# Designs tried in a protein design run: designed miniproteins, single chains, continued (4). Part 76

Each design is a single chain, and the fold is of that chain. pLDDT is the mean over its residues in the fold that is shown.

## One batch from the design tools (miniprotein)

Design m14792
Fold by ESMFold2-Fast:
Structure m14792 (fold): chain A 74 residues (1-74)
Amino acid sequence: MTTILTKEEAKAVLDQLPPELRAKLESLFEKYEGKEMTVVLIEDPENNEITVNVLVKKDDGSTEIHTFTIPLPP
């Protein structure tokens, strides 16, 4: 399953996310405060993982992508 969230939507659901994923997202939100961000959550149930792509829109109009993988609880 793939979920696409704005920064505001991701903040609203932080309490529903695994603690490690929450900590990573909060760190990125603090680092890029004031920037437009899109969070893409890709669940991989076969490997019990979630891959997260955070797309940060930069002042020059380019996009910076941060990717990390978090293990899901069984």
Scores: mean pLDDT 78

Design m14793
Fold by ESMFold2-Fast:
Structure m14793 (fold): chain A 64 residues (1-64)
Amino acid sequence: SLLEELRELAESIPDEEARERILELIDQMKAAIDAGDSAKMNELLAEIGRELREARERARRREE
C-alpha cells in the first residue's frame, strides 16, 4: 500500500529529525484516510512528498 511504501522510505532516511517528522505526517495521513478527508489527504501528501524529496537529496549529497 502507499502508506507502507511511504513508511519504508521514511525509515531509510538517516536524518532522525526528518524521519520523525515524516512518520508523524504519515500517521496524520492514515487518520485523514480513515475520516475520508480528501482535502487533508492532498495537503499531507504534498508535505510528505516534499519532506521525503528534500531528506533524500541531502542524504544523497553526503554519500555521493
Scores: mean pLDDT 79

Design m14794
Fold by ESMFold2-Fast:
Structure m14794 (fold): chain A 64 residues (1-64)
Amino acid sequence: MSKEQLELEIEAALYLMQAAVYDLIAKRLEADPSASPEEIEKLKEKAREYREKAEELLKKAEEV
């Protein structure tokens, strides 16, 4: 119904896609014994930040 709601949902979906990409990379690196644990942790943290941004946008979309 609202273009504002749709725009917020699209933006949230883009953040969720970015978070999923970082989670996937981190998971693949966890399977690699030569990978840096610090790099894996940074990717997981970045994925969490993007998920948090998506959650905020979805909450705003529900309020419109």
Scores: mean pLDDT 82

Design m14795
Fold by ESMFold2-Fast:
Structure m14795 (fold): chain A 97 residues (1-97)
Amino acid sequence: NAAASIDPAQAVRDIEGIVEEIKKEKSETKRANLFVAAMILGSLADTPEAYLQLAKLALATGDYETAIRWAEKAIEHGSPEIQEEAKKILDEARKKL
């Protein structure tokens, strides 16, 4: 099936940029739009690296339940390095609940 090919590495970099932008954005509407765009991009990339960035995004925006879900998925499918970073996000999100 010919879906437009997503470059997962570029998607990860784009999501990292969105995380940093959301931290500085004062408009609730713009923050919500950035969050949705990043979630769509990460879901299309569908890699452990993308799941980790989505978990970081959700944590940064106070969506702790979503942060937990993406961190668990990053742990399930990621490298040891991804698993270590995702576990830190999981622990932080659980402390905020």
Scores: mean pLDDT 81

Design m14796
Fold by ESMFold2-Fast:
Structure m14796 (fold): chain A 60 residues (1-60)
Amino acid sequence: GPEEKARAVERARNAVRAARALGDEAGEKQATIYLEKAEKAETAEEAMRYMQLAGDAVGG
């Protein structure tokens, strides 16, 4: 539902922050693309998929 989607978006946003904190420019760019997809996702399941991809992009 909307709550699960909001949580997935926040976790994708945290992946972007983590990449930035690490100085991982490539990871930040990739995680940001997946964050945008998570925000535009029509379902919580789709948002969760992009959240996982954003996390994977940071490489931690």
Scores: mean pLDDT 84

Design m14797
Fold by ESMFold2-Fast:
Structure m14797 (fold): chain A 71 residues (1-71)
Amino acid sequence: SLLQKMVDAVKKYLESRGIKTTDAETRLIVESLAGIGNPEEAEKLLELISKALGISEEELEEVKEIVESIL
């Protein structure tokens, strides 16, 4: 599926940066960035997950580009 391709690509990128994530955590990040569900809830969830996993603003911007490139 398209979603699985995004999850795999994002997880691989984060792993290259030394950030280890589960498929479930990566899926939440991808869904939030892809505009799935409520935008305000997605933004809040994305901020909480990014901070919890230690994803920088620069790394998050690269993750956004990866998601948009696959969409």
Scores: mean pLDDT 81

Design m14798
Fold by ESMFold2-Fast:
Structure m14798 (fold): chain A 80 residues (1-80)
Amino acid sequence: IKLTKEGEEILKRAKEIASEAQEAYDSVPNPSKEMKELMKEIQELYLEAVNAIYNGDLEKAKELLKKLEEKAKELKKLAE
């Protein structure tokens, strides 16, 4: 499936956010139950966003991207 330019931009941003969240999570030797749940939510949101992009539902992809950003920010705060 060929992505639109907008879809490619959303996908790139989603990958960046998910990667940064994973790096923050992996930096913590003993992640709390809250951090584990957040990382699970982030992974689920990332997969949903990727699916929305490939289905051409860019509005849904943008909503999922916003949720992904919020959850990743929350995880990074806990990892500090």
Scores: mean pLDDT 83

Design m14799
Fold by ESMFold2-Fast:
Structure m14799 (fold): chain A 55 residues (1-55)
Amino acid sequence: SLEDKRKVVKLLEEMFENADDLEKVEELAREAIEIDPSLQESMDHLLAAIRKVQE
């Protein structure tokens, strides 16, 4: 639905704003996947990239 898409976009925005806080990003990513399960692969890639930068 359009409402679900708006919620996902807001979660993605918060993830980028909190990219230095891996725990927060993982929490937001999990919530986005619950709304749209097709995001699983994209979220896995994003989390891997953030972890790599923090090393």
Scores: mean pLDDT 80

Design m14800
Fold by ESMFold2-Fast:
Structure m14800 (fold): chain A 76 residues (1-76)
Amino acid sequence: MALIEVTLDAKTPGALDAVRAVIDAHPGARVLSAEQTPDEIKLTIRVEGGLEDARRLAAELARIPGVKSVKVTELP
């Protein structure tokens, strides 16, 4: 398994909807938690397909306007 941590700019219109659409299109991905502050939205996503699938999803998420950072962590 792998985790993806995504940080979004909370003030960018449509960024959260675009991120959710990309996650929903990936059948192995699930949002585990969402934390919103006035400046940022932080999502933690579990990926069942392992590190390669997580890296591919992370690359798609990183292209979305308003995504500030994407971190991938491999789980044992």
Scores: mean pLDDT 82

Design m14801
Fold by ESMFold2-Fast:
Structure m14801 (fold): chain A 52 residues (1-52)
Amino acid sequence: SAREAYLAGSALYGEGRLEEAIAAFERALALDPEHTDARANLARARAELAAA
């Protein structure tokens, strides 16, 4: 589900696994395009990856 994908992405983001977190947040948005938290966290994860 979108919620499960979002929670997985949040956990991966907390671990610094940015590429995996991005994939999980993209999955959440594919399942629920209106998931504002997933969209915001996807943007943050992408910015962090670009800075690393």
Scores: mean pLDDT 84

Design m14802
Fold by ESMFold2-Fast:
Structure m14802 (fold): chain A 61 residues (1-61)
Amino acid sequence: DKAAKNAVEHLKKELKKEVENLEKRMQSGSLEEAREELKERIKLLGEEVGLPKEVLDELLK
């Protein structure tokens, strides 16, 4: 309901969009690179919000 909760929900939606973008990039033929970029973006977003490593690891699974 406030900043922290909003940030977590926004992060979740952002990650879902990144997964969909990864699917589109699979068609370009650089799947491994696209996946690495996605993981890095997820990590950066999570660190900005202050998510613990356990949560980040779960999201990157």
Scores: mean pLDDT 70

Design m14803
Fold by ESMFold2-Fast:
Structure m14803 (fold): chain A 72 residues (1-72)
Amino acid sequence: SEADIRLVLGEEVPEEVKKRAIEEAREVFLHREFESEAEEAAAYTAAALILIAAGVDDEEIKKILKEMEEEK
């Protein structure tokens, strides 16, 4: 992926790609009330996968996910 190439070259993930991924993750996780713990876990997993696919750092992903959980 483009993010993998940038990491190898010592470049940061493009700001627009990262911003878009964060917005998508927020929309998935904060979109609606969860009817069950399983639905909430699925949304959390989906949000994490969006951020991983965009090439966001593991530490930053954890921070973003924590901030989203606290906003609920």
Scores: mean pLDDT 71

Design m14804
Fold by ESMFold2-Fast:
Structure m14804 (fold): chain A 110 residues (1-110)
Amino acid sequence: MSRGLELLEEILKKLLEEGIEATITIRGNTIGIETASLEDAEKLKPFLEELKKKYPSIEVKVKGNLIVIVDKDGSLSKVSPEEIKKLAEKFEGVEVEVIGDTVVIKVKPL
């Protein structure tokens, strides 16, 4: 599996493990995560610091309930929307839609 897909898989697993409802938007080298609440975004801060240690090429910005991850090495931009959809479809509690070059993933933990 590519490094970009591994990054996305870790994000999806963490959201599901923590029971965090979120909308993920992926385009090119950018992952936007919009949580349902500010408290849920705060819960993700330790995970985001761990993620930066595992993936030193990423830049993470947090503004309220919006988290933006930019993959500076371009590994994510090499992943097709179809590959992202296939990865997301492996998870229960996840809805995925491909809109042109953009993938929208809705995480709704049970």
Scores: mean pLDDT 85

Design m14805
Fold by ESMFold2-Fast:
Structure m14805 (fold): chain A 69 residues (1-69)
Amino acid sequence: MKEAAKKTYESTLPKLIELMKTAGVSDEEIEEFIRKLKEAAEKGDLKGINKVMSEAYKKAIEARRKRLA
């Protein structure tokens, strides 16, 4: 559909960065996820965008859990 992947990327990118920064994920890992998200968006792969977000969410939970232990 019309630019759906680009619009999803634009709305998802700020949320990804905020989620990972708030959880204390390293800048290097955040940049890696941003790169993967951009690649999926350039291919028009909405499932790929969702997969990257799911993996980022799991990484953020793990990082928070380590800080609370």
Scores: mean pLDDT 78

Design m14806
Fold by ESMFold2-Fast:
Structure m14806 (fold): chain A 59 residues (1-59)
Amino acid sequence: ADEETLKKGAEFFGTSLEEAKKYREHFKELLEKGESLTEEELKELAPNAYEAMKKAQEA
């Protein structure tokens, strides 16, 4: 994915570009290992993104 897509995603979830990059790299590593990212892991890795995602689901 390009940096522009990450910036758009970060703004949509109310988080920073740096936090979005960390989330993306960690998620890729989990996928390569055949593991799934849990809600608890997401909350610890990117708490702002997790909260924004929960709010978006309720809207």
Scores: mean pLDDT 61

Design m14807
Fold by ESMFold2-Fast:
Structure m14807 (fold): chain A 59 residues (1-59)
Amino acid sequence: KKEEILKKLKEYVLKNYDNLTMLELINFAQELLGLPKIPEDASSEEIRKAKEEIEKYFE
């Protein structure tokens, strides 16, 4: 499942990189992992914490 999620993330980034924000990438990863999504008005701190949570999953 980890390999499958990484593949889906890579495909999503490659298809959407011209229009993709960091928040959108994080929300997509959160959806794939079954994690709650951070809101569109999320602070830089909330974005950083969400990114760290996702990174821990891929260790």
Scores: mean pLDDT 74

Design m14808
Fold by ESMFold2-Fast:
Structure m14808 (fold): chain A 56 residues (1-56)
Amino acid sequence: SENDKIKEEYIKKLLEKAKEVDKEFEKKKINSIEEAIELGGEMAMLVAERIRKEKA
């Protein structure tokens, strides 16, 4: 499953980047970011986008 391996690697890298994004979101006081990180990088993106729209 080439797709599965790429997805897993992408999620791992997103998880690391989520830490940097977390610092920016900390200023906004977003607690859901921590949960998104636990669920995985892909979920972090989805949750982050949802939160952004929620504020919009």
Scores: mean pLDDT 61

Design m14809
Fold by ESMFold2-Fast:
Structure m14809 (fold): chain A 50 residues (1-50)
Amino acid sequence: PEELLEKAREYVEKGDLGKAASYITSGAIRSIGDGDVEKAKEVIKKGEEL
């Protein structure tokens, strides 16, 4: 999840908000797949801070 969030930050800095959003979403989905809904919420929250 963190690796995908770092990718999202990189795309925000480049001005590509669509790709940034897709990486945040992928990180959240991965956390949900692991059964960790709270981790998914944290990934989304950190993505909102980008």
Scores: mean pLDDT 72

Design m14810
Fold by ESMFold2-Fast:
Structure m14810 (fold): chain A 76 residues (1-76)
Amino acid sequence: MEEALELVLRALEALAAGDLATAEALGREAEPLLQALASDPEAQRALFAAAARLAAAHYAAQGDEERAAFLLRLAE
C-alpha cells in the first residue's frame, strides 16, 4: 500500500515538474499495484487523501489558499 502511494506521489511530482519520462515510468510501476488495491477501500481512501494533500500543496504554492484548504479538508 505505502509503496503504491509513494510511486503515485512521485509520478505526480515528476509530472508537475514537466519530467514526463519519469512520470510515465513511475506511473507504469504504480498501475498494477493500484489495480491490486482496487478491492481495498481503506487503501483507496489513503490514496485519495495523499493525492488531495499533494494537490493542496500545489494550490497553496500558487496562492490559492481557499482551494488548498478545501482539499485538505477532503483528505481528513
Scores: mean pLDDT 69

Design m14811
Fold by ESMFold2-Fast:
Structure m14811 (fold): chain A 98 residues (1-98)
Amino acid sequence: MEKERKAAQLNTAASILVAAAEFLKEKDPEAARADLRAAAENLEEALKAALESENPSKSLFEDLLRTARRVAEQAEELGDEETAERAREIIERLEEEL
């Protein structure tokens, strides 16, 4: 379905942003925090698209959960509590679907 494809694409974008944040965290922590905030925004939109899908796959929710856990871990390490809390809310909602 189109919505499931959108969710997968947004998850890929979020994963790239998390990897960028991991690379930047020592050199430019503000850029790393910005990338993590963008990752959380992409994941929130991905979750919405997945939940609006008629037949969302379990593997899609598992992929989103994996990315959300990475965002939470990196945000906590960088002291971005708002982004860490957003990621934890996404994790809780995804675990309800699994």
Scores: mean pLDDT 87

Design m14812
Fold by ESMFold2-Fast:
Structure m14812 (fold): chain A 105 residues (1-105)
Amino acid sequence: MEIAEYYEEEIKKDPNNFEAWYELGRVYAYVLKDYEKAIEYYEKALKIDPENFEAYLLLGETYALMKDYEKAIEYYEKAIEIAKKKSEEGKEKAEEKLEEVKKKM
């Protein structure tokens, strides 16, 4: 609860603070279990950094928690494309998450 308030204050100071929107999304997804608000905050973060691998990965994870596996797959595939484009180590993590979700469909 206090962590969410901290990031809400940071957003009031700078609405273009990617980290504050991203961390609010994480708090709402994993602590508060408010997946719709988490998605909204991750989408705000992606407006600031449209090719952020981690934000797409967390959108995929949030949709998987909602059991929207089609949307989860879409965002994991986007994360994999970004990781390939930027040569990021996290590509394998996104591929593992994609495989896990496909097994549930």
Scores: mean pLDDT 83

Design m14813
Fold by ESMFold2-Fast:
Structure m14813 (fold): chain A 57 residues (1-57)
Amino acid sequence: MEGIRAEDLTEEEKKELYKRLPEEVEELLEEIGASEEDKASLEEFRKLHEEELKKLE
């Protein structure tokens, strides 16, 4: 998956990935060369997911 760019993913796919596997997705996005803008948008979803998980804990 060396040629896959995060920008090629749809908004819905990006959000779903962050909701399910926020930690792994963030690392993968960094390796595949996600744009900083995409990272910022997905970071927001990652934080929302983390906050929900912390509340459930």
Scores: mean pLDDT 60

Design m14814
Fold by ESMFold2-Fast:
Structure m14814 (fold): chain A 60 residues (1-60)
Amino acid sequence: EWTEELEREVEAAVYRLAGAVYERLGDLEKAREYYRKALEIDPEDEGAREALEEVEERLE
């Protein structure tokens, strides 16, 4: 059986992976959007938070 916590973690991971893919493609605006979506689902995701900070710095 799945818990709500595990479901959120999987959803956040999928969005974070999408952000990482767009970051590698050089589409920093889309990378930022997907990292933000990951954090909306799981605000405690350190990986997504760190990646978002890096992308935001690269956009400015």
Scores: mean pLDDT 77

Design m14816
Fold by ESMFold2-Fast:
Parts: sequence; structure tokens; C-alpha cells
Structure m14816 (fold): chain A 68 residues (1-68)
Amino acid sequence: GLEAGIRKLQEGKEHEKKGDLEAAIKAYDEAARLFQSEGDRTGDQAIYDLAQTLEEKRKALEEELKAK
């Protein structure tokens, strides 16, 4: 649910701050999946928007990792 998604989002932010891009990507991907599932249950557009934002963040970090 929402709480698990928020927890994974915080894990992603901590990994990103430390430069652990691979771990940050994994945490943001898991957070996006959890928020997508919560949005499906609640119909809350803000939760869907958060999932989309995290998916874009994951893509940006993957590009950063490839660029080195």
C-alpha cells in the first residue's frame, strides 16, 4: 500500500544522495509499482501521478548510469 511505497521512495532518495545509482533505480522502480497498485485500489489521481513521476526519475537515473 501507500506506506510501503513511501518507504521505498525514501530508500531511493537515500541511495541517490549517496551516488548508489543502481540501488536508487531499483528502489524507485519498486516504489512506482507500489504506488501504481495503490492508485488502482483507491482511484487517486495524485498516487498515479506519483507513480509516473518515479518512473521518469528511474529513466533519468538509468541514463545517468549509462553516461557514467
Scores: mean pLDDT 82

Design m14817
Fold by ESMFold2-Fast:
Structure m14817 (fold): chain A 80 residues (1-80)
Amino acid sequence: LEEALELFRRAAELLREAAESEDEEERRRLAEEAERLAREALELLKAAADDPAAVEAVLREGVALLREAARPLAEKLEAA
């Protein structure tokens, strides 16, 4: 679960970097890497489903981090 949360945090950081990038290719590359890390985090959570409460807590925190980080990027991509 610790590893899954770390991956969500790294994915959120990449999404923030993508939102700040001036280069369309770099934005796409960073967003794709963030998505890859988020998928890996979800796979780790599925493997650790022996503690549903802990899995739910990490999922809730991870989703919140991604939503916050992705909002500026989504708005920038829609405007571009």
Scores: mean pLDDT 77

Design m14818
Fold by ESMFold2-Fast:
Structure m14818 (fold): chain A 72 residues (1-72)
Amino acid sequence: LAEQLKEAGRYFKEKAESLTTNPEVLKLAEEVEKLAKELAEAIEKGDEKKAKELLERAEKKFKEVKELIAAE
């Protein structure tokens, strides 16, 4: 699961790069990748509270990236 989360974050960043050259969107996609890595680490450590918080933050940033891409 943790490795799959890291891969999902990286895939999302790569997909964003293929859809746009907007540096702001790319920066947000990179932040989503970072959150996915932190979430994977929290799951590996068994920190359920931190994992839930990071998941919520990742969902919010994912929505922001999608909205910016749609606006282009």
Scores: mean pLDDT 73

Design m14819
Fold by ESMFold2-Fast:
Structure m14819 (fold): chain A 71 residues (1-71)
Amino acid sequence: MDEEFEAGVYIIRMAVDLVTGDYEGAVKTAEEAIEKFKDNPEVVKIAYDFLAEAYRGLGDEEKAEEWEKKA
């Protein structure tokens, strides 16, 4: 389905952002994924995991722990 393909693109973008150290980009992509796929709990949980890792990369441990608890 188009939604499944598009969700996959967002997941790959988040993974690339984290691997390249673009933590701010990873946060933005994950937030966009949460809004776009809000009715898809599997994608939202994946985005929460990426948000937690991105905030940890930014040095914001409090936000990282908050998003980990939501995943």
Scores: mean pLDDT 81

Design m14820
Fold by ESMFold2-Fast:
Structure m14820 (fold): chain A 59 residues (1-59)
Amino acid sequence: MEKERRVGEVLRDLFENPEKEYTIDELAEKAGLSKEEFEELVRRLTGMTPEELIKTIKS
């Protein structure tokens, strides 16, 4: 639950600031997770990979 909350906060910040440039590594670091853990949780919460999510937001 704590990891999911942190991922949710990171994603919320990303959605609220779509012009800001983030790498997946930076997003994972902000959530306090490995890249692999971050990717898994993002996929579980959104149905998309972090890369797909970022591309969608910036489109």
Scores: mean pLDDT 78

Design m14821
Fold by ESMFold2-Fast:
Order: C-alpha cells, then structure tokens, then sequence
Structure m14821 (fold): chain A 68 residues (1-68)
C-alpha cells in the first residue's frame, strides 16, 4: 500500500508498506517528496481510522498518513 504522509516537522513523504494494524511495528520504504531520496525505516502504528494512520518513527517523529 502507498500512503501520502506529513511529518510533525511539516515535511512531505510517500510511505510504502503492507496494510498495518494498530500497535504493529512495520518496516516501510519512505520517500521524501522534496528530495526524492528513499530509505527503509520502521514505524509504530499509533492509530488507524479508515484510510488515515498515525505513525511514529524509531526517533519519535510522528507522521500523519493517508492511504492512496
């Protein structure tokens, strides 16, 4: 699945990961929209409401993500 995401720092990303469950730690490919750089990262799923997710990175940065 592909998600459009905004970090708590206001940066925009695309996140590619399998469909997650709340409380799961998921390995994802995250791509910066500004730079085009892709990296693999782990996210904890804090909440899920329909197509909307709240994710937390290993460094404690929060992301709001919407399923494409």
Amino acid sequence: MIYEAISSEGKKFLIEMPEPEVGEIVEATITSVESGVSVKAKFKVLSKEGNELVLESENGVEFKAVKL
Scores: mean pLDDT 85

Design m14823
Fold by ESMFold2-Fast:
Structure m14823 (fold): chain A 83 residues (1-83)
Amino acid sequence: MLSPEALALLEERVPEIVERLEAGDKEGAAELLEELRRELAELGAPEEALHLLDLVVESVRTEPDGGIAAALVRMAHAILRLM
């Protein structure tokens, strides 16, 4: 399981990232995801969690549909809660 601090960061940051993607701010959402990934790394998140976030950042940047990108972020958040 991720630390309580890492889980709290996810609960705080993911809604804003999703809102930006649904608003069409794909680059802003990707920047927030990269910031979240850095903060989770500093909190000692497992490599598997960091790798998942790296894949999500790439997917968000390459996916033309903001709704699909937002769904991918929500799915990654659900997976991270189980780690």
Scores: mean pLDDT 84

Design m14824
Fold by ESMFold2-Fast:
Structure m14824 (fold): chain A 60 residues (1-60)
Amino acid sequence: SAAERGGDAGGAAGAVAAGAGQGVETMRKNYFLAGLRTGGEEGGRAGARAGEKAGQVSGG
């Protein structure tokens, strides 16, 4: 339906806007670097994931 298409498109566009070099990507990079500093490569990976989630929650 138009409402479902609007909801899916709006949600996807919001995620893309946050992820396409703004909130999500910035948070992902910051948390990745913080994770690297404390836990090496494993910390970096965990940090990137946490930053991505934090950016999405803050953006949504």
Scores: mean pLDDT 59

Design m14825
Fold by ESMFold2-Fast:
Parts: sequence; C-alpha cells; structure tokens
Structure m14825 (fold): chain A 65 residues (1-65)
Amino acid sequence: KKEEYLKKAEEVKKLVEEGKIEEAIELLKSLSIEEIKEVMGIAKEEFGATEDFVKAANEAYKELS
C-alpha cells in the first residue's frame, strides 16, 4: 500500500514538473482524502514537496472535503 502511494506521489510530481497542475489535481481527486494525505506525507519524506505539488494536493483535498 505504501509502494502504491509512492508511485502516485511520483506521478503527481511528474505532472507538476511538466506544468500539468490540473491533471495532477484530477489524479489526486481519484483518491480518497486519506489517500491524498498519505501521498503528501510520502512526497515530503522522499523528495520534498514543491509549492505546486502542495497546491495541487490542497485543491484536491478541498474539492473532496
């Protein structure tokens, strides 16, 4: 399960680095609120979350809340 969240975090990071913020938000919205929190935690620990990554995660979290 943690490996799946790391894979999701890497996919979001790639989309954000490519400037595809809306696609990153949609990917995160396919997850539950709890899964988004896990992905954000892993991203911070493994590679550091950028401002755009955090913004995408917060927007997805807000839309699912």
Scores: mean pLDDT 78

Design m14826
Fold by ESMFold2-Fast:
Structure m14826 (fold): chain A 81 residues (1-81)
Amino acid sequence: SEAERALEEAARAADRAAAAGAAGDVAAATEAAARGAEAGRRALEAGDATLGAAGAILANGGAAEAALAARRAGLEAAAGG
């Protein structure tokens, strides 16, 4: 289904955001989080409440990873100046 495809995309995007965040790549983590959010939105719009909720959770996870990576980079920049 469309919801299942969107959920799979959201899961892959969350994995990419986590990997990029762990590597300190804020730009890649942010891009992956944005793709995950879009995929989660499509899962919700497809009308499957369970898959839509799962997509939202995955999108939130990716966004959290990007936010943590950005915070870490900001702290490193502040400490390095």
Scores: mean pLDDT 76

Design m14827
Fold by ESMFold2-Fast:
Structure m14827 (fold): chain A 70 residues (1-70)
Amino acid sequence: SDEIMEEAERLKEEGLKAAEEGNFEEVKRYSEQLDKLREEALKKGDEELAKKIEEMIEELQRAGVRAALK
């Protein structure tokens, strides 16, 4: 579970950097990888971790939308 959280945090950070660079395609790729980690957390019964990852996806999605509107 801690390994999933650490990987999710790294993917969020990289995705946010991609959004700052205007690379919407990379933002989508990182969002998809985060969603896979969310599904893994749910399969393990870790609903709290899955919710935290969902919030990370929402944060990255907001950044990606802002990048796409330029």
Scores: mean pLDDT 83

Design m14828
Fold by ESMFold2-Fast:
Structure m14828 (fold): chain A 119 residues (1-119)
Amino acid sequence: SISLTESGGGTVKEGGSVTLSSKVSGTDFKDSNLAWWRQKPGELLRLVASISADGTKTTYDPEVEGRATISVDYSKSTVTLNLNNLKVEDTATYYTVVSTTSTGPRLAFGEGVQLTVVK
C-alpha cells in the first residue's frame, strides 16, 4: 500500500553535490517518519538522515553531518536528501524508508537508487 519512488542517483565527481528525491504515496506525511538509509558495498544498511512526521526534528549520521540536508515537500509528497562535498566513500545504494505506527508495515523501503562517486 505504501509506494516509494527514488530518483537523482548516478555517477558524480568527488567534491560535487547530489539531490536524491523520493515520491511517497499510500501514507500521510503527518503520520509518517521519513528517512534515507544507505548500503555501501560490502557493508550493512545504515541510517543517513531522518525527519519526523511534523518536520520539526532531523537526525544525521556523523559521517554526513554538516554535508547532508533532509527536507520534505508536503504539497508534492516528496522527501529529499541533499548531499554536498561528496566523497568516494558515499558510493552506495540509497533507500527511502517510511516508519508509521497506524497504517501499513512499521518500515517500508523503496527499491533504492545507486550513487557512484568517482575521483
Scores: mean pLDDT 82

Design m14829
Fold by ESMFold2-Fast:
Structure m14829 (fold): chain A 68 residues (1-68)
Amino acid sequence: SEEERKAAGAKAAADVAAGAAQLLTGEEGKPISGEAFEDGGIGYGEAAGKTYKATIDLKTGEITVEEL
């Protein structure tokens, strides 16, 4: 369903941010939240007390990661 696709996309975005946090800190990454759009998503993740935002553009394949 559309709701299942949106929920899956939001989870994937949060997991991307958690993975980025883990790679950048070397500590376990934890998903905080995610939001899915038609052509991408925004995810938030945490590792080692640091919060990261991942912006995903599915049209370009670009992922932008920033520390908050």
Scores: mean pLDDT 85

